# Designed miniproteins, single chains, continued (2), part 14

Each design is a single chain, and the fold is of that chain. pLDDT is the mean over its residues in the fold that is shown.

## One batch from the design tools (miniprotein)

Design m4463
Fold by ESMFold2-Fast:
Structure m4463 (fold): chain A 79 residues (1-79)
Amino acid sequence: SAEEKSQRAIADLEALREELRRFMETETDPEERRRLVEGVRAYLARVRAFMERYGSPEQRARAAALIAEIEALLEEMER
């Protein structure tokens, strides 16, 4: 269902946030960091579009908060 897919997307965002934190600690190559940033930004755009169409207000709020946290990590990676 759309509800289950929205909840799965939130869980995937939480997992991605933790993966990015680990990646930042281990990967120092600027090219690899840039490649990951581009891929993650494309993914976040797709998740945002999905949540706007199918997410409940509570799911949209949670996803928006997670996306903001992930975007902050991506900005840190581009330093």
Scores: mean pLDDT 86

Design m4464
Fold by ESMFold2-Fast:
Structure m4464 (fold): chain A 68 residues (1-68)
Amino acid sequence: MVDDIVQEFYKYYYQVSSSNLKEMADEIGVSVTTLAKDRKKLMEELENGSVSDPFLKKRLLEFLEELS
């Protein structure tokens, strides 16, 4: 589910110590293209109101927006 995937992405942010999409993808063992597509899809799902916790939504949205 989107909520679980969004939380997993947020977890990666804390674990990999990288804000660069390519370096993060290299550390977790996926392609940059896959990670970028997942990021875009998660942002779309967040806009649909799939995450009901406003604090979690805000924090995850900030993370996804800053991830380059």
Scores: mean pLDDT 60

Design m4465
Fold by ESMFold2-Fast:
Formats: sequence, C-alpha cells, structure tokens
Structure m4465 (fold): chain A 65 residues (1-65)
Amino acid sequence: KEEEVLKKRLEYLKKNNYKSDISGETLRGPLFSKKDENRIVSFYDAEKVKEDELVPIDKLVKLEE
C-alpha cells in the first residue's frame, strides 16, 4: 500500500512535471526523501488519493529544507 501510494504519486507528478508546466510545482519539482515518503504514505494512504486525483506536491515540498 505504501509503495502503491508512492507509485500513483510519482506517476501523477511525472504526468504534470513531464508534460505540463505548472507554476509552483514545475518550478520546484518533485522532492523525494525518507521523510517525504513517510509523509506521503501517512497523508495520502487512505483519503486524499480517492478524494483528489490531484496529488498536491505542496505538501511534499513543505518538508524540504
């Protein structure tokens, strides 16, 4: 499940950053670290993914220094 959530997250980011030039998200890009991975699993593991197909990178980038 953790790996599945991360995979969907990566695919979504790839689709947006790879093809679309979104303002904030594209400018910074996806940041994946151990802390970020744990955050994604805890945050998107149950609700966010089903409610929003849009996975906000803002939450992930927030953990980056």
Scores: mean pLDDT 42

Design m4466
Fold by ESMFold2-Fast:
Structure m4466 (fold): chain A 68 residues (1-68)
Amino acid sequence: SLEEHVKELEKEIKEKVDDPLDADILIAFAHMQLGVEKSAKNPLSEEEQKERIERLVKKALEEIEKAK
């Protein structure tokens, strides 16, 4: 499920992000993206939705790391 995929991303974020505030921000962002995908009535497959969430979260993580 999308919810299970986001839980896996939470674990990855906690493992890779040393700053607790940055980790919390990224986790909140992942849940926001989950909400966006769950509200989307367009015919994207579950795999495409998972990949889109993962891509956006990883991009946000890269931007946080770049800002340091």
Scores: mean pLDDT 77

Design m4467
Fold by ESMFold2-Fast:
Structure m4467 (fold): chain A 85 residues (1-85)
Amino acid sequence: SGSDFFLNGDYQSAIQEYSRLGSQGNSLSYLYTGISYIKLGQYDLALYYFRQAGSLGNSQAYSGLSVVLERMGQLDDSRRYRRLS
């Protein structure tokens, strides 16, 4: 499963499985897709998938958006999402 790939550090395989499940409406799978992209240092893709998870109602996505935006130097946007989490 995607969680097995993630726990074993296989973030590329985790992304493939989680993004597929997210496209089927699983907000938590999009959240883990974003987290996997953070692990790979791909912050632009992490932002995209956290926005997708948030659009499906997963409020944990706002914490993820805040963290990535802070690492990208986007402090005002980071603070906005921090208040929503």
Scores: mean pLDDT 86

Design m4468
Fold by ESMFold2-Fast:
Structure m4468 (fold): chain A 91 residues (1-91)
Amino acid sequence: MKEELARRAGEAAREGKPASELVKIYSEIFGKEASATPEQDKAARAAAANLTPEQREIVALFVMDSVAEKLGLPELREEARKRLDEIEAKR
């Protein structure tokens, strides 16, 4: 399941799909399985293995923003956006 969704996200990125579609796919993977088994955790890390640490952090923050919006957690959403702004400012 995770491998299939990660593959779809990779294909969408290669096809030039918008970032919102990638965030949606990753929210389905990580939002549902963030507190999953160690095996599922390893699969999620493997899917992100080809990203740089900075790109991986950015993707994780976008997923966190999306999950926070879905769960109605405004404080978590605000924290995720603040961290994204800090990364953007460091460019």
Scores: mean pLDDT 56

Design m4469
Fold by ESMFold2-Fast:
Order: sequence, then C-alpha cells, then structure tokens
Structure m4469 (fold): chain A 115 residues (1-115)
Amino acid sequence: MKVSATFEGVDDNTWRLEVAVERDGKSASLTITVTFGDGEVEVEVELEASLPEQKAAAERLAREVEARLRAGEPVDVEEVLFRFLTEVAGLPEEEAKRLTAELLAAERARIRALG
C-alpha cells in the first residue's frame, strides 16, 4: 500500500491539500484547492478513484469539506486526512490514525525545510 499527502500554501490566499492511496492495484486521489477572497471562499475539488465505492466516499468527503468552508468554519487537515484514509482507503481507525500522524509530521518537516 502507498499513501501520500501534501499540504501547501500556493499563495497568501490559496491552500491545497492532495491525498492519494494505492492498494492492490487500485487507487484513489483527492485534491482540494481553497482560495480565500474578500468575503468569499472558492473551493475546487479534483478526485479520481478505481472503485465506485471509493469515488462515492471521496465525493461525500469533498462535499462535507466544501460545505464547512462555505459556512465559514475552519477545516482541520488532520480530520480530512483521517477521513480519507478510513472512508476512501478503507483502513482501520488505528492504522489511519498512525498514517495521518506520519503524513502530517512529514509535511511539517518539508515546510520547515523550505524556511
């Protein structure tokens, strides 16, 4: 199984989260790009999945994230990663928690290395 996550600030008003999983020759990926404007939030979602159930789960997660952002609520990247791993990738909660922590630690290290 391969899992990757990237969280980046594209500019001062734009952030992007990319998550992907590959298991047993099947893959799913979700990219969420958020742009904050004057009183507006634009959300762009790209998703791909080998299995219909993975696609449905990714679409549901994307809709919930978009709804929270449009309501002006903060989105917890850790929660989004955990839900992708459990709901889209189908991992057990304990493994999803471990991988979420590892992916966030790796991403924080990458951001620190950039200065």
Scores: mean pLDDT 75

Design m4470
Fold by ESMFold2-Fast:
Formats: structure tokens, sequence, C-alpha cells
Structure m4470 (fold): chain A 57 residues (1-57)
């Protein structure tokens, strides 16, 4: 439905913003590279899942 597409798009924008914040926080506070890479990879996977949901709606 149009409501589901709208909600999924908001989640996409929010998750992309969260990824940018996570990258900035990890750089500023010297998060170990492996931990930073793992978190960013998780967020990239969630972004891909939301994009797939939007395509299926």
Amino acid sequence: SSHEIHHARLLLEATEGLREIARTVNRRYNTPKEESDRLLALLDRKIAEIEAEIRAL
C-alpha cells in the first residue's frame, strides 16, 4: 500500500542517517576498525533489506 511504501521510505532515510552518524561517532571516539566495519556492514545490510521491501511493495 502507499502507506507501507511511505513508512519504508522514512525508515530508509532514517537508517541512512544512522549509518552516517555511526561512521562519525566511530571516527571521533576511535572505535576499533573491525567493530566499526561490522556495524557499518550491518547498517548497509538493513538499508538493502528496506530497499528490497520498497521494490516488492
Scores: mean pLDDT 89

Design m4471
Fold by ESMFold2-Fast:
Order: C-alpha cells, then sequence, then structure tokens
Structure m4471 (fold): chain A 72 residues (1-72)
C-alpha cells in the first residue's frame, strides 16, 4: 500500500482548479480531474516533486510521481 503525506494541484497559474480531484495510482502516479477541459497546463506537486502536463480536452490529466522512501 502507498502512503501519501499530501497532494497539490495548480492550474498553471498557481491556483487549484475548481472541482479538481486527485487519485493516486499504485505506481506512484497522481491522476487529476478538472472541470475545465481544453488545452490547460496543470502543475502537480507531490512530496516536493513537481510535474507539468497539458490535459486532454475532457479535462483529465496524469502528471507526477510520488516521492516515497525506498530501500537502497
Amino acid sequence: MRRLLSLEFTNGTGTTPAGAKFVTEEDGFVRGYVTAGGNQTVTVSVHGKTATAVGPSDGTFVSTTVSQPRPL
């Protein structure tokens, strides 16, 4: 099981989009959903890691990895 400390989304302008939702995948990806579709740039921050992605027209997007401690 993956343990999360915090999740954060910003809509390119430093603002979390209205209706934004986050889902953490087992692979450490964070998937976000926003109400506004189209060519939007979204920045996702997880454990100090950031990733930027342009969402598809339906307003979904996946961008970032969870920075978790691991062996080695």
Scores: mean pLDDT 44

Design m4472
Fold by ESMFold2-Fast:
Structure m4472 (fold): chain A 61 residues (1-61)
Amino acid sequence: GPAERERLLREQEEALRGLLEVWRRTSDFPPPEEFVPRPPTSPFQLAVAQANREYVRRLLG
């Protein structure tokens, strides 16, 4: 349901933020440019993938 979707999105965002924070601090590994482990199969999943990509690119330039 909606609560489950929000939980998954929050967990994915938190994981990406944590990875980017470690990278910014240490610079010893690059973060993934697209934090989607499998191709998006719905408009909602595609929007999430695009938002994650924009977030990473904004931080990396």
Scores: mean pLDDT 59

Design m4473
Fold by ESMFold2-Fast:
Structure m4473 (fold): chain A 103 residues (1-103)
Amino acid sequence: SAEARAIIAELQAIIAQLRTETDADQAIALLDRAVALADRFLELARQGRVSREQIEEAIRLLDELVALALEHMKKFPEKSLQFIGRALRFIGLREELRLLLKR
């Protein structure tokens, strides 16, 4: 769907911004936006409104978001629990998408 393509594009933009983000609160806000987008993508996938290739792409983007959340955790140890929480949420969303890909 057009919405699924828009979500993938926005997740890619968030990932690019996260790679250069130096403010912990802005990084957390970007990760929260990515969680909301990934939740919406999962709902579209459950409705059969996304292709298998789009699910595979979303899984790759979620893997990148996990890595970035853990990298920001190392940069901002005082906010480590907040970054860990977002990483765990992306892992959960990724596994839900993997289940849809197998069924």
Scores: mean pLDDT 90

Design m4474
Fold by ESMFold2-Fast:
Structure m4474 (fold): chain A 90 residues (1-90)
Amino acid sequence: SERDAYLLGAGATAEAIRRAVDAGLTTVGELRERAESALEEVQERLRREHRDDPELARRLVEAARRGAEEARDMVLSALLEAGLVRPEPP
């Protein structure tokens, strides 16, 4: 379902950021790159799992993207406010 795809995108993105912070990454840009890679893996998986229905695959990929972007923005905002990460240098 689109809801499940949204939650998959959100969860994978949040987990990727957590693992990146645990690995010592401290900049928003580095964390964004890890989040984007996690979303790409989710989108490839959804396309593979729904190859027989390209219209459904497209909607699920879009739902996962929305979930990933919302989770990324919320998690990065919280980490910045807590002083646990820094913005990219100018």
Scores: mean pLDDT 86

Design m4475
Fold by ESMFold2-Fast:
Structure m4475 (fold): chain A 90 residues (1-90)
Amino acid sequence: DEASLKRLLEAVKEEDQEKFKQAIADGKRILIVGKRASLEEVKRLIELFGVDVAIVHESNKEAIKLAEEYGVEVIKTKEDLSTVPSVLVL
């Protein structure tokens, strides 16, 4: 859904928008993590799907650290996109 991708792009900080577009173009597995996302679910999704990039709310410092520990590239957002972590399938 092009409209959903556009909303996600607008939720990403302007400096990271090209990085997000490139991840989509390269077919990277992208995880979306909101402000109050469960760390257990984030860990499960990273391990199960082999996540490459995570869009994480900037206040969820524990989820950012977890993603970085797995070698997942982190793109920070100020928008609370979801309380349930989700993987983008394109």
Scores: mean pLDDT 77

Design m4476
Fold by ESMFold2-Fast:
Structure m4476 (fold): chain A 83 residues (1-83)
Amino acid sequence: SIEEVVELAKELLEALEAKDYERAQKLAAEMMELLSKMSDEELEEAIREIVKLAKEKYKISDEDAEAAYETYKAQLLKVLAAE
């Protein structure tokens, strides 16, 4: 679910801040598996929520958050379409 992906993204950020790269790698793999099973619409919503989380945590501007969303959406859709 989108909520599950957002929770994994939050845990991934916490693991990266703790420099727990083994946990971060496992969480990233679980997140990618969930994303690969999503429709394009669900994927767009998940990316939007992840960007919102990063914006709130790192105090990113609205303009930078929108740019990140478009970049991540394009990259993930391209990767998923190749498989």
Scores: mean pLDDT 74

Design m4477
Fold by ESMFold2-Fast:
Structure m4477 (fold): chain A 73 residues (1-73)
Amino acid sequence: SLEDEIYRRIRLLLAQGHSQEEIVQALQAEGLPEAVARALVAPPRSTPLRDVVAALPEEQKRRVLRALARLEE
C-alpha cells in the first residue's frame, strides 16, 4: 500500500543518515504544509509514524512519495 511504502521509505532515509530538516524541506518543496512535514519526520511521542502516514489524504501521500524520491537520487 502507499502507507506501507511511505512508512518504509521515511524510515530508510532516516536510518541512512538524512537529517530531519532535509526531509522536511523536501516535503515542503512538494507542497506539504510544514506541520504535516514535521509530524512525518518527528511524530508526536504518543503517535507512531505509521499512524501519522495513515491519516494523510491520498493527494498528500502522493506528494510525500515524490519528495522521498528526490532524496533517494
Scores: mean pLDDT 76

Design m4478
Fold by ESMFold2-Fast:
Structure m4478 (fold): chain A 85 residues (1-85)
Amino acid sequence: MKEEAEKAIKRLIEEAEEAERAGDLETAADHYTRAGSGYFNMEDYKKAAELFEKAADLYESLGEFGRAQAYRKMAEQAKKKAEAA
């Protein structure tokens, strides 16, 4: 059900925020990407774009520029879908 999916996504965001505060940027980025994919599958493209952008920023901080660019592209795709709705 959509409500249970949203609760699971919110837990991923909370875990990402905790990891980010602890300085575990790799775990934070992973949780933000999973949460972003969850919102994308729920067609909440605006929230998906915001989470993919957060993940991209964290991957960039980790020196993983390839992953950062991939998630920035996913964020742009999500933004375009949000504008088309």
Scores: mean pLDDT 85

Design m4479
Fold by ESMFold2-Fast:
Structure m4479 (fold): chain A 78 residues (1-78)
Amino acid sequence: SMKAMELARELVEEIRRNAAKGEELSPEEIKKLEEEIERRFKEGMTEEALLRVAMERQLELGIVKDREEAERLFREHI
């Protein structure tokens, strides 16, 4: 519940931080990601499922180069 919302917020913040660290990703793409994660949480998605969604989106947007790096980021939030 509240902890899941905090986790989603932390994931969004980490995505923003990674993208802002000299990545090519635009602020509009970041906001789109933030909105998707928040929406999925409101739909009743579990913490683990939210983590997986965030991982896949970071890979699709090129924020992280590969799946191993994405998984490393998620271990820091679990």
Scores: mean pLDDT 66

Design m4480
Fold by ESMFold2-Fast:
Structure m4480 (fold): chain A 87 residues (1-87)
Amino acid sequence: SSHDQLVQRGQSLISQSNSYINQAITSINNNDNVSTQTYLDQVSDIIRQSFDIIHQLRDMGHNDDATSFQQQVSSQVQRVRDIVDQI
């Protein structure tokens, strides 16, 4: 279903974003600010795509899934802010 496809896409985006955040953390610990910024740019693009999924889920009335993804994205945004503060 379109709902199942949106949920699967959302889960994929969250996993990809977490991977790039972990790579950004590794890069900042190695004092590689250039690679860190590159990974954070990827995270920003994925977060934007995640908000599109959240919007579509809400438009379809799947508010519980939308809220769950929004909470996960909010957690990722806080982690990104913590990394940016170290650059």
Scores: mean pLDDT 90

Design m4481
Fold by ESMFold2-Fast:
Structure m4481 (fold): chain A 85 residues (1-85)
Amino acid sequence: SMMDEILEKMEELLEIAKKELDQETVDALEGSYKIIVEMLRKDEEKGLHLGRVFAENVAQIAEKKGLSKVKEAADEVIAAIDAAR
């Protein structure tokens, strides 16, 4: 399903983030991901909006820090969400 693809892309983003970002930032991203997953189950439209904002924020941080792989993974999450809408 489109939802499974979005969740897969978000998990890929977290795995890349674990390799390139500090532990405090990774812990914050994992916390946000859990909230997004819960919201997607309760209210899909709100969950998709929250997920997109999350991915946009991660993409901006990655671009500022020159983390091309994190930026690419965040952009893939945005693309998957936009394709589901």
Scores: mean pLDDT 86

Design m4482
Fold by ESMFold2-Fast:
Structure m4482 (fold): chain A 89 residues (1-89)
Amino acid sequence: DEEEKRRKEALEEVDRKAREIGEIAAQGTRLGLEKGPEAEKKYMEEQRKLLEETVAEAGRVGEDIKLYAEVRGGSEAARGRLEALREAY
């Protein structure tokens, strides 16, 4: 049905945003290993705006999922994914 499809698409978007954040963190770690901790710090500071925007976008998607969960009874997994994103950053 359309509501189930919409929830699935929203969950996929949250998963996509989680992967984007993970990729930025992985690149920072790689720079730290190759060039030292100052390079990692500088990269993460430069990516801060993108990280904040990505987290904010994931948060908006999660609020839509929460509204659907309240009405239809289920997206605890989506809430867990957003909480994991917030804990990471």
Scores: mean pLDDT 65

Design m4483
Fold by ESMFold2-Fast:
Structure m4483 (fold): chain A 67 residues (1-67)
Amino acid sequence: MVEIVFDTSPGDVAGNMAEAARKAIEAGNNVSEVIGQGLQLIYENRTEEQTKAAAEAARKTVEELFK
């Protein structure tokens, strides 16, 4: 498959990941665990090309979270 949802609507994936990380920080939970689970789902259900695009979207989300 070559269609990448993260490229067409990166805000949904990036926003959901940033929101989950933010809530985890506020609740005192393990942020790395939340991010790790998200990445695991991407790797399990995506092709190599889609995984690369998703990883880039996740990186941008983390950068925005620390602004």
Scores: mean pLDDT 54

Design m4484
Fold by ESMFold2-Fast:
Structure m4484 (fold): chain A 59 residues (1-59)
Amino acid sequence: GDSARERAYKIAKDIIEKYGVTPDEAADIAVKQLKLEGIKISRSTALREAKRAKRELEK
C-alpha cells in the first residue's frame, strides 16, 4: 500500500493539475482528506510532497 507521503503526493498532484492551486493549498487539502481516511500526516510533510508534485508537473 502507499505510504502517507505517497498518498499526499498523489492528492496534491491531482488538485494542482486540475485546479491550479498553490502547493500550500494542495497540502492543506491533502492533510484534511487523509485525516478523514484516518491517516495522520504533518502539514510540513504534505507541503514537501505538494512542492514535489508542482515540480513534476512543470517538467
Scores: mean pLDDT 84

Design m4485
Fold by ESMFold2-Fast:
Structure m4485 (fold): chain A 110 residues (1-110)
Amino acid sequence: IDALYKAIDAKDFDTIQKLVNDGINPTQKDPGLGYPPIIYALVSGNKTLIDNLINILKGYKVDEATCKDIVDHLLGKKKLKYPGLQTLLDMLPKSTKEKVIEALNCSELV
């Protein structure tokens, strides 16, 4: 999944879409970072990137534990290892957080 984080950082939407189509899961937690690529995309603050990732998430079947982990990070219940990234995540508009939760189909956890 390292390639997906690099594509997000570069805002290379075509490469992000290709990697996801090739089987890279944007909700899979990186064991070294402690968060999935979707969280990294959100902290980028790039509206087009975030909108594209939300559309990708609508096609993903996410288990309850993964859903809860991502929602807890978005709601500040579970802090990211890196305080600067947590601050950026906390600054996301409520509407953006709600759209991500809806796209993950985690409605029962909200």
Scores: mean pLDDT 74

Design m4486
Fold by ESMFold2-Fast:
Structure m4486 (fold): chain A 92 residues (1-92)
Amino acid sequence: SEWDEQIENIVKALKKKLETLDEKEATELIKKALESLLGTDDEKLQDGILEVIEEYLKKHRIPEVVKILEEFLKIEKNEKVKERIREILSKV
């Protein structure tokens, strides 16, 4: 669908942007991306954003991002998103 293509473009843009940013700017962008998850029930967008964050953390061990994920785990109400965040945290 057109919306699925739009989601793929958003996810690709996030991934490309993170590759160009320093640690501080990347942390702020990740925080904003996680905040967007609180306002959406779209599983494809949720999965896409969380996959980009997981891939980023595999290359860049940033304690501040880990702390942000732990804080979001406390306030997120969607059990699928919470489970995915727990999986990411278990791998870092």
Scores: mean pLDDT 83

Design m4487
Fold by ESMFold2-Fast:
Structure m4487 (fold): chain A 97 residues (1-97)
Amino acid sequence: MYKVTVTATFPDEETARKFAKDIADYFKKLGGKVLVDEENKIVIEHPEYGKITITLDGNTVTVVIEDEDKDKALELAQQIAETARTYYGAEVEIEVE
C-alpha cells in the first residue's frame, strides 16, 4: 500500500476549514464511505480512490491518500494540491511514502 500526503497551508483558518469541508463533500458525493467524521478529522474510503484521511490543524489541512496503486494515489494528490493552490490560495507540499 502506498501513502501520499498532501500538506496545504492556507491564508487563514476559515479558508482551511472551507477547503477541508469541500474536499470531504466531494468524496462523499462520489460514493465514498465515511469511516470517521469528527470536527478536525474525516476518514473516507472510496472504491476507486482508496482511503482518504483529511485533518484540519489551524490553517493547515493534511490529506493522506492510501491506495494499492501508486500512480492513482499520486494523480489524486496532484489534483487536490492544484485545487488548493488555484482556488484556495494554499501553499502545498506532496510527500510519497
Scores: mean pLDDT 86

Design m4488
Fold by ESMFold2-Fast:
Structure m4488 (fold): chain A 97 residues (1-97)
Amino acid sequence: MIDDISGEELRLVAWQDTNTGVTFTAEDVLKHEGPITNSKEDPVVFRNLGTGELKYVPKSWSKEKQYLLLTTPDPEKQEEIKKLSDEEAKELLEKRE
C-alpha cells in the first residue's frame, strides 16, 4: 500500500454529470462497457470538480471522443476534437499512448 505520488496531474481531475450527480474520472469513460452515466439529456453536461469547467458531450459520441474532449483543456483543440469521427478519435487516442 503505497499512495500514487504522481500528484502533479491537476488536469486529470474528477468530473460530475450535472443532471445525475454521478462522479467519474475521464479514464472511467474508456473503461465502462456502457455510457458512464444514465442521463436522459443530450448533450450531457459534465462539470470538472477541480476547475468548475462545463463540457457538453453528445451521447452519440464514442468513448474515445468523449475521453479526448474531457482531457483537452485547450478550447481550439476541443473544437478540433468535435470535428473528429469516432474512428479518428480512436486513432488520436492511440497516438497519445
Scores: mean pLDDT 69

Design m4489
Fold by ESMFold2-Fast:
Structure m4489 (fold): chain A 98 residues (1-98)
Amino acid sequence: AERQERARREVAERISDMSGFGSKALQQVYKLGKEDVEKAKELAEKAIEEIRRRAEEAIAFARENLSPEDAEVVSATVEDTANTLIENLKNVVKKMEE
């Protein structure tokens, strides 16, 4: 019980940290894009790579430390969260090019 509860908390913290990183990156890309669109694109690409890396690590942790059923649900949540953050970054870059 306690071991699974700790693993669930760590996964929740990893998802929260990934979301916080993505939100800060989005703000930085938006601000930078007003001054330098090329640098904003580079920052967005690096942020997308980091979000993907964090998502993969969170999914791997969940699969190793949670039940198969919990790991599948958590993996879906991590993927959905990462995809939303990545899409927001891509949309901001696209609007800068318009």
Scores: mean pLDDT 87

Design m4490
Fold by ESMFold2-Fast:
Structure m4490 (fold): chain A 112 residues (1-112)
Amino acid sequence: GPVGVQSPASLTVAEGGTAVLTHTASSGKLGLVNWTLRRADGSERLVSIGGSGPGPGASARYRSTTVGNTATLTITDARAEDSGVYYSSGLALGPDGFPRGVTGEGTTLTVV
């Protein structure tokens, strides 16, 4: 199925720093994009919903935007609890104009 490209594949930032994560659709415009964090203990949480602000229980330090074929997640004032694998999922319009699900392969964030 269609896959988006998440970049970078891995990123290390200092505590208090800023992390920027992207998802680029190979074709079409991205619609609603959600960002999910999977931690080392296997827990998952929705950290951003479709550019409407933080996900349920997520910090206001998480911000997301979607422009054209690129979704961006920005994490400000990074903390150890932000470490884990971030997955983007959303909808992109294919060349036939119909929406298709697009999921990235993940970005690993390490806060040190």
Scores: mean pLDDT 75

Design m4491
Fold by ESMFold2-Fast:
Structure m4491 (fold): chain A 81 residues (1-81)
Amino acid sequence: SMATLQEFFEEVEKIVEEMAKKSENASEEERKKILGEALERVAELMRKKNLFDDEVERRALAMLMNAYNKVLKAQKEKEAA
């Protein structure tokens, strides 16, 4: 349902925000672990909500990767300063 998709993406946004906050002061190895944990949380939500749609998965993964890449860019800029 439309409500289920909206709730799913709201929960993904929370996972993305938590991942980004945890990653701000993390090492490269820690960031990879944090990303992996976020990916597993998204997969678990999809299973719980019976969302087995490649487009939904692709969009959720894009949200995670966009946030992860923003953290990486910000960290490189801080380390270069």
Scores: mean pLDDT 81

Design m4492
Fold by ESMFold2-Fast:
Structure m4492 (fold): chain A 65 residues (1-65)
Amino acid sequence: MVPEVDYALVAEIRAYIETLPKGSFIDPSELAKKFGVSQATVNRQLDALEIMGVIERVPGGYRKL
């Protein structure tokens, strides 16, 4: 049983990414450890941010635009 993602957690992950310098590498595993959540939870947020043009997908992770 997997609980629904907390809106506050989504906002925190997003805010963290926005504080990173442009061109910063974003590792989903690193974010999962930082926020104490599953990699699947982090991947959902990163996928949404990629669609919105906030980050770009690269081999092994993402890069902030």
Scores: mean pLDDT 75

Design m4493
Fold by ESMFold2-Fast:
Structure m4493 (fold): chain A 81 residues (1-81)
Amino acid sequence: MEEEIKRLLESPELDKEKLIELLKTVKLRGVVPSSLVKLVEDYANGKLTAEQFISRVKGLAPGGGASEALKAVLDAARQVL
């Protein structure tokens, strides 16, 4: 999963603005959508590497919510390619 997310995020075909818009509408248990959106914006602006982005997404929901947050990013990235 993390390797697949990294490949999608590093794709030159990824519409980062569309990814941000999709993630604004995502509701995850224990994660504020604005926190996830901020991480995607930081990645899009070159402030984070793909590895740092994945690590920070895992940090948004300790205790199992990390998998849900990572899956939401994966599903959104697949949709915007």
Scores: mean pLDDT 72

Design m4494
Fold by ESMFold2-Fast:
Structure m4494 (fold): chain A 66 residues (1-66)
Amino acid sequence: MRLAAEDLELTPLREVGDFVEVAARDLSTGREGRGLLDRRTGRLLVGYDDGSTAQALLSPEEAAAL
């Protein structure tokens, strides 16, 4: 599943090299989980508590702000 960045609530938890570990909430479905954001590409992969996964693409500016 692909998500729009504006439908996703992201809280940065820690930096892991070029990645940011985030807490993620999908505002469209109410699912919560954790993800890794690649700051170079803006690609975010989220694993949710129900075992599902989702991908989002942030702009380079949004990715750099986290």
Scores: mean pLDDT 73

Design m4495
Fold by ESMFold2-Fast:
Structure m4495 (fold): chain A 93 residues (1-93)
Amino acid sequence: EKIKERLQRVLDELREVLPQLSGKAKRAVERAIQILEELLSDPNPSKERALRLIDGALLYVDEAIEYTTNPEAKQRLERVKAELEEIRDELLK
């Protein structure tokens, strides 16, 4: 599966979990969405740029996991984190 398709699926999952969140967790997911939208709007991102943006999204997903009080949302965010980490690791090869 293409990395861009996997990133789109991660973005869609973050958008779907957003209504379950509040406060700092919601703001963190909104920031992660913005970063992934920026990455996906670039038709040919450099490896360095893609890694920087993915790392930024991961930091905000980690923040959302830390501050969320919804167990279902937390589980969904943990899956998003795992997928972003796998994409990052593939780009580092």
Scores: mean pLDDT 89

Design m4496
Fold by ESMFold2-Fast:
Structure m4496 (fold): chain A 83 residues (1-83)
Amino acid sequence: GREEVAKELEEAAKELQAAGTPESQAIAQGVEALAKVIRSDPSTDPKKVADAARLGAKLAQQAGQQDAAKKLEEAAKKAEKLA
């Protein structure tokens, strides 16, 4: 459910933070905020979370963070199943 999506987003954010580039850290902050929103606000539309996670995956891929991008795509797929 929502908790599983939040945990997956948090794992992606940790990988982006570990990469240590300014761009990857900025993406990590956005992903962490998204994880907090889906966990804390039951009115949050899971489809909007999925769309935001896909945007994060695209940005992570452009930053050379392919593993984090893959995790964000998986989080997006799980969020879509909640919609």
Scores: mean pLDDT 82

